# Ledger of designs, part 102: designed miniproteins, single chains

Each design is a single chain, and the fold is of that chain. pLDDT is the mean over its residues in the fold that is shown.

## One batch from the design tools (miniprotein)

Design m3548
Fold by ESMFold2-Fast:
Structure m3548 (fold): chain A 102 residues (1-102)
Amino acid sequence: GLEATAARLEAEVAALMSQPDPDLYRLALTFGALARIYLELGEPEKSKKYAEQAVDLAERAGAPPDVLATLYEILSKAYEMLGDTEKAQEYRKKAEELRAQA
């Protein structure tokens, strides 16, 4: 189930972060997957935190615009569930701008 997948990915994050030179792109994708899972589980605060970490790592790794757009879409949905309509709209616009570049 989703909870078991989240636990597995959280263990993978811990293992990756313990490495001397962690793969930032792989970490970004793993945090992004966790953010999506927690959104599906109805846990928008956890989704937001993981998505914010994923964005930071993806930017540092030089991830392509479509990856960043997907992360901003997750952040938009998390903020919407939290009732922060202004932030939700901001991140939706950022995602749309990045998809236009992809």
Scores: mean pLDDT 88

Design m3549
Fold by ESMFold2-Fast:
Structure m3549 (fold): chain A 100 residues (1-100)
Amino acid sequence: SSEIEELKKQLQETLRNLLETSRRAAELAEKQGDTETKVAMDGLADQALLALKNIDYTEGAIGAGLHAADLALKTSPELGRLGEEIRRLAEEAEELRKKI
């Protein structure tokens, strides 16, 4: 249906935003010397790329996003802001995936 096609398009946009935000967060974490958060953000970017190629991998991107967001929130105010964005995007991806 057109509704399912629209939901899939919205999920793809959310996954692209997760990818872009995770890359920005990884770069910021590297500049701050936060290796643990950088590795988590790189992992999220990889999972988001997999999910963009195949929607069945979306659960991996959601899990990686929630984990990376939790780490970022505990580190610095700047990373914490990106962590909140990542958490919201991961939650949005989960809700969209449930409707597909």
Scores: mean pLDDT 90

Design m3550
Fold by ESMFold2-Fast:
Structure m3550 (fold): chain A 93 residues (1-93)
Amino acid sequence: SPLQKIFDKLVEIEDRMVNEGMSIDEAIQELEKLAEEAKKHDPEFGALLQKQIDNIKEIKQDPSVSENQQRLFMQASITMLRMHLYIRIKEEE
């Protein structure tokens, strides 16, 4: 499933952030590529992914939010997206 490939990429991005020190900026770039791919297969999920990217960018630009808080927000957003996509994949089977 194209959605399974997107799910696997979300897992990869989260793993690279936790274990390989991937920057927030690099994670945003990878998520933007996934949003374009997602829009081709599931426009509603693609729109949700885009909204989360926009939220992450807003949080990153907020001077009251620490880098640790930005990373936690990013991780929480990716986890939520993975959970939402998992449900959609199972509903299509």
Scores: mean pLDDT 84

Design m3551
Fold by ESMFold2-Fast:
Structure m3551 (fold): chain A 92 residues (1-92)
Amino acid sequence: KKREIIHKKYQEGVKKYPIGGPYFGRAGREVMGEVARNPDLSVEEVEKLADERMKKAMDYVKKHPEEAQKILEEDRARLQAVMDEGGAGLRA
């Protein structure tokens, strides 16, 4: 499915450059939005679009590492707060 391809590209990006996690997540959501607007996109077109958006996110994070680090720290703090309040150790 198109969503599985987008998620796989997101995971590959995070594995290569963990500090860019939030940006790769945003890129994945943008590709999902594009698929929703253009449902006739082929699986191959979706994969190319995901590759392009993930590469753009990677390039941005490499130019703005301090910003990326702050966003990652904020994301981790929010996740920790949810775990502390919910008593659940599972991630979405």
Scores: mean pLDDT 76

Design m3552
Fold by ESMFold2-Fast:
Structure m3552 (fold): chain A 88 residues (1-88)
Amino acid sequence: LLEEAEEAVKRLEEKVKEKDIEGAAEAAAEAQRILEELAKRVSSFSEEEQERLKEILGRLREVLKELYERLSEEEFKEFIERVEELVA
């Protein structure tokens, strides 16, 4: 799961750099599903696993900040709505 989360965030970072908003939404939806599963297991995590999760969340925060700064308020809202649709 941690490795899967790292790969999903990496794909999101790549799609954002490519300016592929549709691909970024798909990668973000995948990351959300994996992170929801990880949240159920956090209480069993070692310190090393907790640090890996912090790094994953930090990278996710940075890429979402980049999207927020690059997209208009309406475009960012549409991106979030698309991610939510794909997770449903």
Scores: mean pLDDT 79

Design m3553
Fold by ESMFold2-Fast:
Structure m3553 (fold): chain A 95 residues (1-95)
Amino acid sequence: MEEKRERLREEALRFAEYAGALLVLEGEPFDEEAEEALARMLAETAGVAPEEAKEAFRRGAERARRGEISLEEARRRAEEALRRARELLAELKAA
């Protein structure tokens, strides 16, 4: 049960990183409003500290700017992380 909460936090942070990468790779604005909205959502949903979510988001954006993440990889990994987070949330609420 504690392991599922830690996994939820890990998947939420993974989603934040690849979401940041996606914004850069798709040419979308990387701004404070997007960063704050993501951090608030992850804090409320997955118990992730807003500062940790923002760090992951910025790290993903930076890696994308360096050419370390492809658009296809970022989309796939963000989708996988979001799906796993949703599954873990459903399991935690069912208990």
Scores: mean pLDDT 80

Design m3554
Fold by ESMFold2-Fast:
Structure m3554 (fold): chain A 95 residues (1-95)
Amino acid sequence: EEEKRLILQAEVSLGVAILALAVALVVTKKMLERGADPEEIRREAERLIALADRSVAQAKALLAQVELSEEQKARFEADLKAIEELKEEIERLLE
């Protein structure tokens, strides 16, 4: 089941992206709470966002190799939307 393996790996990669962004959100909030330098806060957030972006790119490359059901497509679109919303929340905190 090569297709099932690729889909599972894509799911894991998107999960890593969501986790990285969740950590970025917590780190950004804690650094702001402690009055850290805005440039340092931005650099730390950008490193975790870059990790998330790489994981999303990996997931998309894997998914390009398989034919997805409508249910699977909807699930991955929901994960990508959650990732976008987390990035927007982090960027709002950096303003």
Scores: mean pLDDT 86

Design m3555
Fold by ESMFold2-Fast:
Structure m3555 (fold): chain A 79 residues (1-79)
Amino acid sequence: SEELLKKYEEEKKEGEELIRKGEELTREGQRLIEEGERNPEKREELIREGIELEAEGGMLIMLGSSLKIAAESEKKKLE
């Protein structure tokens, strides 16, 4: 039904949004780690923060990817 196609399109968009947010966090985390490597005084703080952002970003990418794959699979069955 068209209603189910709409639902899966929305779930796919939610998954894509989570992936985008996760990628941004992963990129920022990488930047902080690189800054920490160049700044001895802030090394511990920046690397810790960067690792935390990378972990959070990875979780969002995993969740978003799972949601997107599930939604695309269900949508394909209706096409």
Scores: mean pLDDT 88

Design m3556
Fold by ESMFold2-Fast:
Structure m3556 (fold): chain A 95 residues (1-95)
Amino acid sequence: KRVLSPLEKEVAKLAIETLKRVAKAMEEGKSDEEIFEIFKEFLEKLAKMAEKELGYDADVLLKKGIEAFKEILPTLTAEELREDVERAEKALEEQ
């Protein structure tokens, strides 16, 4: 079984928290704009972590992440996100 690094664990925890927030917002009938703001907060945190740990340009990462999310948002369902969260949480617990 593969062991995650401390950085990978922190990124995974942040991603799980964000997916939970997005799934809840979708279940509550929030607008695409409100869901987008939740994901933007995640991308800002992820970009800052990548800048500190890997030396990436945070602004470039944020822009690319926002563009990617806008493309996939119409294909996402709350049910699929809940399944992704459950799978990810189990994987982290087994570390």
Scores: mean pLDDT 77

Design m3557
Fold by ESMFold2-Fast:
Structure m3557 (fold): chain A 75 residues (1-75)
Amino acid sequence: SPREEVLNLFRIFASVSEIWTAIRYAQKNNAPQEVIDKLQQIGKQTQQAAANHDADKALQLSEEAVAITKKLQAS
């Protein structure tokens, strides 16, 4: 339905925003280049998920980015 399509787009937008926040955090805190590269790869995969209107995939990718950020904060 049109309502479900709009909600799906908002979910994708939230996931994309969370991943870019993770990338910016890693860059600002001078994370190892390997970590930044991995987060940027997740970002590219999320752009593909968004193009496919795959909110579940976008959510999974955002959760992976958050997990990487939490590990970086713990070290």
Scores: mean pLDDT 86

Design m3558
Fold by ESMFold2-Fast:
Structure m3558 (fold): chain A 100 residues (1-100)
Amino acid sequence: MEEELERLIKEIREELAKAGRELKKVSAERLDEHTERYVLEVPIEVDGKTVQATVTVTTIYDENGNPVYVKMTVERVGPDPADPSKTVTTKEEVEGPVPK
């Protein structure tokens, strides 16, 4: 349901607020009758530097409007954690079914 995505956004915002960060919602798109995408801009601190991360949450719904699958992608451009003298693009993906 769309309220589930808003709740997840709120929970992420609350976790970031504990670290003195703020989450901005960039876009919300309906890709088709069963797929919705949220794109968020999240400031993250890496080795004392603030970098912008793009978080994309894609939710798939069943015919009754219940979320059944979620994919989250986090992409950022900033210093390499293993070698801060280098700039790299880091992409992390997490996906899985929503338990009923």
Scores: mean pLDDT 65

Design m3559
Fold by ESMFold2-Fast:
Structure m3559 (fold): chain A 78 residues (1-78)
Amino acid sequence: SSMEEARRREMEELARRLAEIIVEEPTDFAKVWEALGEISARFPDPEEVAEIARRAGELALERDPSNRLARWLLREAE
């Protein structure tokens, strides 16, 4: 449905923005945690929040394979 497609696009957009934060601020765990809090406020389903976090970590690692924040986020999303 168009609503499901819109939801998936919003999740992908949030994942890309979170990945950008991770790549730009690779030691700022607090900033990533704040961003996750904002995502959680918009997405009450913890499974969707975990999917966004996982996707963000994957995208960040594609850009910076040594990124410690991205590795941490992927572990937390499991």
Scores: mean pLDDT 82

Design m3560
Fold by ESMFold2-Fast:
Formats: sequence, C-alpha cells, structure tokens
Structure m3560 (fold): chain A 84 residues (1-84)
Amino acid sequence: SSMKKEIEELKARVRAILKKAGVSDEEIEALLEKYKNFSASDEELEQYVEETKPEFLKMDPEEQKKKLAEMLVMGLAIAINKLK
C-alpha cells in the first residue's frame, strides 16, 4: 500500500540521517519505539521548541546531538501519525 511505502521511506531516511550522525542502530530503534505513538499539534511543537531552545544552546555537542536525534524521531512520529 502507498501509505506503508511512504512510512517505510520516511523511517529509512531518518535511520540514514541518524546513522551518518554516528547514532548506533540500537539507539535509533529504541528512539523509534519510544516515540512510535508520539503526537503533537503544530502549536504544541512550536512551544516545545521555544521552551527547549535556551537549554539546548547550553548543552555540550554530544548532548546537542542526542537531543537533535530525539527531536528528529519525534518529528517523524508526528508525520507518520498524520498519515494514519
């Protein structure tokens, strides 16, 4: 089905991005499982980003990388849940 294909293509792109960024396959799959049912409105997501931004800018590079990986997986989950 077109929906299943689109979901698998989105997951494959996110996995590829995270792997190139040095995130382990185990951590990628754990994040995908953790956020599989995650949903947020555009307003909730914008508020989350604004609230997170000051702390993100104070993080060291390794913490920033982990937070960006988490946020990318959260965004993927929102996109997938909108397709269902």
Scores: mean pLDDT 82

Design m3561
Fold by ESMFold2-Fast:
Structure m3561 (fold): chain A 134 residues (1-134)
Amino acid sequence: SSEVGRAERLTAEFAAILRRELGLDVTDVADDPRLQRAGGALNFAKTGLLNNDRDLAEAGLKEAEKYVLPLTESEDPRVRASAALFLVRLGQLYHALGDTQRAIDLYRRAREVLRRLGADQAVAFIDRQIAALS
C-alpha cells in the first residue's frame, strides 16, 4: 500500500543516517535471532496492512515489539542501533494502522536509545517525526 511504501522509504532514510553518523552498519547484526524474529513479525504486520487485516497487523507489530524492546539495552552498540531502527519501523507501521500515540511512544523510545549513542542527527530525524504527528 501507499502507507507501507512511505514507511519503508522513511525507514531507509533513517538507516542511512545511522550508518553515516555512527559508522555502524545495522545489517552486521542481521543474523541475531531476535532481530530475525522481529523482521518476520514485521512482515506479518505489513501483510495485514496490505490485506486490510487489522488483527494480523496488530499481532505482528506486538510480536516484533516484544523481541525489539530488550535489545535497546544490549551491550553491543550495533544491536542497540538496530533496535532503534526497528522501533522507528514499528512506529511508522503503527502510524499507518492509525495508532498515532503508539507511534509517538515508540519514536520517543528510539530517540532515547539514539541520544545515549550520541547520534544527534538521528535524534533530530526522530524529533521531526514526532513533531509531524503531534
Scores: mean pLDDT 83

Design m3562
Fold by ESMFold2-Fast:
Structure m3562 (fold): chain A 68 residues (1-68)
Amino acid sequence: MSREEKEKEIKELALEILKKGDEFEAAVRAFQLGRELGLSGRVMAEILEEVGISPELIDKAGVRAALE
C-alpha cells in the first residue's frame, strides 16, 4: 500500500467516526491505524487537522492511542 493510500484510509476512517459526532474517538482510532500502517505522528496530526479536529484534541488522542 502506498503512503497516499494509507493516508486516504486514515482520513476516511476519521471522517466516518466524525459523522457520529465524536471527534476524540475519531482522532484516537486514526492514530491507532496510523501506528499499524507505520505513519509518523506528524503525518497523523496533519491528516487530523485536514478533517477539522483541533490541535489540543489531537495531542490528547495521541496519548490515549499510545495507552491502548
Scores: mean pLDDT 79

Design m3563
Fold by ESMFold2-Fast:
Structure m3563 (fold): chain A 112 residues (1-112)
Amino acid sequence: SSLVEAAIKVIEKAIELLEKAVEIAEKKGDKELAEKLRKKVEELEELREKLKNAKTPEEAIKAIEEAIELIEEAIELLKKSKDPELQEIAFELEILLGLLRIILSVLKLTEG
């Protein structure tokens, strides 16, 4: 499905942005934030693999819904930071989150 492929690409970009956020948090000595963000990266990588291996629309929908929740939680963590680079990453993640929600809505309308 082209929609599932689009969702995978959005999740891959979110992982890339969060890996950058981990590096920024580590450089600034915020070990707690870095650890929380690294966990979100690992969970998103697992969901990306689940989405790649999804055999049904229902499995794909569930993986995308879980990815949306993880990205929302990551955005909240970044917004609590006073760092302008982390705030910029939060903004970019909000755009990706919007795209992922549109993909999910279309997938639910056609397959759900």
Scores: mean pLDDT 90

Design m3564
Fold by ESMFold2-Fast:
Structure m3564 (fold): chain A 70 residues (1-70)
Amino acid sequence: DAVEQAARERLFAWLREQGRDDLVEQIEAIERALAEAPDDAAVRAEAEARAAELMARLEEALRAAHPEAW
């Protein structure tokens, strides 16, 4: 729990330093959707699908930030 929060905050800080505030906002929007409707299986499934797509975009952002290192 706390470890996940710390890892998330580090990721968010890094994304903001890269000028990728929009990705941070997208992650927070997904988390808020889950928090507002935790018992709605359809909402959770949609949020999970969005999170998977967003994770792929995060990986691309990491590669773009350090193209010579990937």
Scores: mean pLDDT 73

Design m3565
Fold by ESMFold2-Fast:
Structure m3565 (fold): chain A 108 residues (1-108)
Amino acid sequence: MLVAGVVVLGPDGELLGVEARELTPEELERLLAEVDARARREGLTAAVFVDPRLSVEVMELIGRLFGLAVRHDRGDALGRLNEALLAGRSNQEIRELVERLIREIREG
């Protein structure tokens, strides 16, 4: 089973939806096609994130961080998350980082 996070943003970067799912490879292909088709029809930005190391809960938190970072022009927060993911940080370390980044954006 793969864990996938889906983030859907409106034209002005508003978070419209975030969902995390456990999927088979066939279900993932279907999800990618559905998300792409919806984004094209509705003029939305959609992103699908897949990482088998991360829990559904952490994937959902990442989706929420993406929405907040886009809305508040905090691409630096997404850069810090990406660096941690590439460094192979654990699910728990990524969770703690994402929760901290969400607080920093909301408090700033």
Scores: mean pLDDT 74

Design m3566
Fold by ESMFold2-Fast:
Structure m3566 (fold): chain A 79 residues (1-79)
Amino acid sequence: REKLFEAEVLATLAAMYDALGDIAASRGDFETAVELYEKAAELYEKARELVSGIDPEFAQRLKELAEEVRKKAEELRKK
């Protein structure tokens, strides 16, 4: 119970960091956007580890979200 709830909280925080990263990128602050996206990816990965043995479907979704956010960070590093 607690691990699933903790993963949901971490995923929510990761989504907030992802949104803040998008705002920073829209303002031309690519360095801050990259840092926020990397933080979001770390939180998604931590949430995935908590649920990998409990909810494989949720774990897979969290893995995909982490990969998507890391891709956004990598694309901004080129600017």
Scores: mean pLDDT 86

Design m3567
Fold by ESMFold2-Fast:
Structure m3567 (fold): chain A 101 residues (1-101)
Amino acid sequence: SMMEKKLKEELIKKLYDAIKSGDLQKIKDVIREMFELGYSKSEIKELVEKAVDRLAEELREQLRAQGVPEERINAFVASYKETLTAELEDLINQVLEELKK
């Protein structure tokens, strides 16, 4: 639905802003909001992937503007995405365990 699409876009934006802040509690608060709104872990992972992709593309453009070769950019962006995705999956699991109480 249009309302669901708008809500998902807003949640992705909130998550993006929280990640950029470096504040783990803010990230956990957005993830908690997603669970409270009825999103499944799988759906939250999809929203997380979209926020990570946005951050990865910003990193790619920054490195390209600095004259970093494309092969090097691809390696850095891949490493960044893998590390950030793993950290965010840990935070999703932490919030899920907290909500079981």
Scores: mean pLDDT 88

Design m3568
Fold by ESMFold2-Fast:
Structure m3568 (fold): chain A 58 residues (1-58)
Amino acid sequence: SVRERLVRALQLLLSGDVTFEEAAKAVGFSKDEFEKIFRELVGVTPEEARERRVGLRP
């Protein structure tokens, strides 16, 4: 299902070993589709989620 693919891609992103594009590709989404669904499901953009995870400037 779409939800299962999204959860899998989120797990890959949280691992930090893959780019956003690679995570989307691994679960069969285009980056644009994944960004749209990610924002709707998580409530933030992929860039915002990655910035928080990477621990950019406080």
Scores: mean pLDDT 68

Design m3569
Fold by ESMFold2-Fast:
Structure m3569 (fold): chain A 63 residues (1-63)
Amino acid sequence: NEDALLKKLEEGLAAAMSELSPAQQAEIEALRAKLRASGKYSELEILQLVLAEASSRLSLAKS
């Protein structure tokens, strides 16, 4: 179910974003906007890519 997966990824992204600094949040949002503007990625692919980036940044802070 793609809708359920999209919801889960959006919730995961929101949770990760809430733990990032405002500057890091802005960088993740800029990445998401850039990926959308490229027209090369589906919304699912964009969510997976930005969640991976947000999680990577969070893992450096959380160890």
Scores: mean pLDDT 80

Design m3570
Fold by ESMFold2-Fast:
Structure m3570 (fold): chain A 67 residues (1-67)
Amino acid sequence: SKVEQALRAAEIAVEKGLETGSLSLAGRAGIAAVAGALFGLDREELERIAGDRRAGEIAYEAVLEAT
């Protein structure tokens, strides 16, 4: 389901975000990954929603891995 894909994308994004040492970045990446998986957002939209280029990039990669 899309919900299961969104949860998987969030898990991957938070894990990768935490590896950067920033809890804030990990949270932004997780939220963006949920939106990306649910609404089919592209990388540019995810960077915009995350409010951080690296968080959006992590979210985009996490969504691709979750599909």
Scores: mean pLDDT 87

Design m3571
Fold by ESMFold2-Fast:
Structure m3571 (fold): chain A 62 residues (1-62)
Amino acid sequence: MRYTAVEGDKLGPLLQAATERYGVPVEELEVFLNGERVPAEKYEELGKQELEPGTEVEIRPP
């Protein structure tokens, strides 16, 4: 799943959509922001923060 962030977007809702799409728990997802891997321990923290507009989000199944 690939998505370009717009104003007001947060990572949390995108992670939820990916868990529903792939049928896997959130901790098993692979998350990349602007091509850089996000460790799973950061998902809760980053999920509450707004993404910068234009951030390239990629979420993969394991």
Scores: mean pLDDT 83

Design m3572
Fold by ESMFold2-Fast:
Structure m3572 (fold): chain A 90 residues (1-90)
Amino acid sequence: SAAQREALLAAIDEALKRLDELEARGATQRSLRAAILLGGAVSGRLKLAGFDETAQMLDDAVRQAAAEEDPRRGLEILRKGFEQARAALE
């Protein structure tokens, strides 16, 4: 539904805002772990709402970020994943 899509877009916008706050604290392993958990939470909401392909995009970003040795690169991958998920819902 349109209302469900709007709620998910708002959730992604809130996630991007939280990612900005995590990046501002510094590109640390702790910030990356928090961002990975955030990605998983948003992906779970997308799956429950039936947006399986969008959830898969975000899951792929989470998996790639978790494999990164540089937390800065991991956070960048997650940001792109959230931005792609947002675009897919528009």
Scores: mean pLDDT 87

Design m3573
Fold by ESMFold2-Fast:
Parts: structure tokens; sequence; C-alpha cells
Structure m3573 (fold): chain A 91 residues (1-91)
């Protein structure tokens, strides 16, 4: 049981906060024209398991389409909300 609790805490802390920060950084770097750094943040987002959001962000960087960034942000926020609701229901 302790190992399960520690894994859940790591997923909550590392997956939620870093993932949101990564998407915000992609937008920030795109505004500055730092596409190389924007792509680095997309790669890190994929490592966190947000593959769909990462693909939308990569396409947005490639096409310079901010609507795809907004869609990725929205999807991530919805996923994090659902995870918080599930966690609250299990506690």
Amino acid sequence: MKEVEEKMEEEIRLAKVPALGRILLVGFYMEKGDYEKALEEVEKLEELGYEEEAELLREGIETKDRSLLLEAYRRLVERERERLEELAAKL
C-alpha cells in the first residue's frame, strides 16, 4: 500500500505541474520565435505521457497555428481536472 501511495503522489506532482508548465513554455517560446526550445518542451511533454497534446503542439509549431496550442492547453486542463476529480472520489 505504501508503494502505491508514493507512486500516486509522484504522478500527481510530476505529471500535473510539469505538464501544464511545459505547454505554457511552448507558447512562450513560440511567441519569442525560439522554435528549437519549443520543440524540446514538446519532447518532454511526450515523456510525461501527454502524447496527443504533444502532437497538437508539434503541429502548431510547424504550421505556426496558435489554435492548435489552445486546443492542446484545453485538453490538458480537462485531463488534469478529471484526474483530480477521480483522486478526490477515491480519497
Scores: mean pLDDT 70

Design m3574
Fold by ESMFold2-Fast:
Structure m3574 (fold): chain A 88 residues (1-88)
Amino acid sequence: MLSEEELLELGKEIAKKMDKKDVEEFKKGVEEAARFLREQGLEDLAERIEEEGERFVEKVKEGDYDGAAEALAELYRVSGEAGSLILA
């Protein structure tokens, strides 16, 4: 499991490298992940992934890589929670 500091550092590097095509592919991935979570009955987690995904995209567009990294770290946490619930 990555530490919060490692997640934030990785998130900043990812955010800095995102071009317009990467942002569009990221949005599609978030939509597909949220749809999958809803099919599993995990509506609250689906909404959180959509909210943090939208925040990541807006922060990348603004050049706020710190804010983008925080959104990615939250997406990582939600993904871990979803995996635990699906496997339980």
Scores: mean pLDDT 79

Design m3575
Fold by ESMFold2-Fast:
Structure m3575 (fold): chain A 95 residues (1-95)
Amino acid sequence: SMRNRMLLKLGSLLGLGQMALWVLKKSGAPQEAIDELQEEIDILQEAVDMIEAGKSLEEVKEFLSEKTGVDVSEYSIDEIVDLLNKRISEIMKKA
């Protein structure tokens, strides 16, 4: 169930990211912060879509490595989630 665990954790982070984006838009945050957060949400959405389409966890990790510039091939699911959450948190701090 590594696939189901990754789907649940990435899907949960995607939902939180979408809420954060809504908050930034409603608060009148800088457009640059909104655009950066949208890019992170798009990466999360594509990763979720890949898992739902039956792509291997190796293919999902390859995609995330390409999009983040961080080699996550040896990362646990929790380490991947922590990386993506940190990226979103850094954007929220700049807003």
Scores: mean pLDDT 89

Design m3576
Fold by ESMFold2-Fast:
Structure m3576 (fold): chain A 79 residues (1-79)
Amino acid sequence: TQSQVNQLIQQSDTNDSMAQSYSDGYQDNTDRARQFRDRGDMQGYQGNQQNAQSSSQNRDNYTSQSQSNRDTAQQLQSS
């Protein structure tokens, strides 16, 4: 139904917003890691690299969920 399609699109939009938030976190942590590396703070460098990797994984998960929801919505509209 159109209601189910609308719900999936809304969930997809929410997932896109979450992915964007984690994308910003990835950028911030990558930039901070570079700053710590440049001043020789290896503990700060490693910590921010780990945070960047976690943000990247979460971004990819939400991006995949968003795509899956959009694909399902499209299939429902075409059937």
Scores: mean pLDDT 88

Design m3577
Fold by ESMFold2-Fast:
Structure m3577 (fold): chain A 97 residues (1-97)
Amino acid sequence: PALSPEAAAALAEAAAVVRARLPPLVEAHADDPVALLREAARLYRELAERVRDRSPEVAEMLEAIARGLEAAAAGEPDEVLRAYEAEAAKHRERLLG
């Protein structure tokens, strides 16, 4: 099972933005992991909105990642974060077959 061309393009676009923007955020928040998680969640929500009309599936995956990051920042159980990460992994597996 492969992603549609639209979903593949949306995911590639999101991945490129994450590669460009996430490392500077990690550097800026090296001493504040909670702030890093919240800023990363904001980035993923922004990306989800950008791709929603082209690929609701990729948008849902990005929103799930954002919710997991926000849950981690709020001090929720690791099990909640793992559930969101598992959902994101399923969408990645669809790309690979």
Scores: mean pLDDT 76

Design m3578
Fold by ESMFold2-Fast:
Structure m3578 (fold): chain A 94 residues (1-94)
Amino acid sequence: SKKKIEKLLKELEKLMKELGISDDVRKKILKMAKDTMEKVPSLSDLIFEEVKKAIEEGKKNNWSDEEIIRRVEESIYRALGMDEDAAREAAEEL
């Protein structure tokens, strides 16, 4: 449901603010998550879990803003059913 997607996006925004992710990076990640969840609402929970994991791992490993964005995009592609190598290659093209 639309309300469920809005709740998941608010939880991601809160997490990113708590982890000190910059405004520009937060906006890019939220846009990617929102656009994908709206296209495939049945996968919204999986997209949320994979994006959350990528953000938390990125902060733990002190990744750059660019690497966090890339890894989040990779996690979204994996949630959509792409294998790990294909997802990584697709994210690296940006």
Scores: mean pLDDT 81

Design m3579
Fold by ESMFold2-Fast:
Structure m3579 (fold): chain A 84 residues (1-84)
Amino acid sequence: RAKEALEKALKYVDEAIENAERGDLDGTRENVLKAIQYAAEALAEVPETREALKHLGRAVDAIERGENPIPYLKEAKEALEKAL
């Protein structure tokens, strides 16, 4: 179900934020990719999820560039909460 997928995506975004706050970029990336997977599953039924996917993509780009992903992860969290 889309709601279950969104709840999973939100959980993984929260875990990614916690990993990023500890400087665990590998753990952050793994959790962001899982959040993207679950958010993408919800997209067909909940088009509002597209905004969350945009922010999650920016978080991945930030990690690859050595930039702080936390601001983008927080924006993704807000978008997922609005989609629920």
Scores: mean pLDDT 86

Design m3580
Fold by ESMFold2-Fast:
Structure m3580 (fold): chain A 85 residues (1-85)
Amino acid sequence: SPAEVSIEVGETLYHIGLELDEPRIGKEVAEAERKAYELTLKENRDLVLAAAEASRAGDFATAEKLFAEVGKVHKEIKEKLLKEA
C-alpha cells in the first residue's frame, strides 16, 4: 500500500541520516540533513517509490541499488543546502 511504501522509504532515509552523529555535527548540519530528507521525498518521489516497491516485491538486488541511488540524491541535496546556508 502507499502507506507501507512511505514507511519503508522513511526508515531507509532515517538510517542514512543516522550515519551522522547529530550532537557532534551541530545544528546547521542536522537541519540540512532533515531538509534533504524532506526534499528527497518531495522532488524524487518516483525514484523513492521505485526503491520501496522493489523492496516490497522481494527484489533485494534492485532495492539495494535503488536505495543507494536515493542515498546519493539525498547527499547531493544536503551538500547543496549546506552551500546555501
Scores: mean pLDDT 65

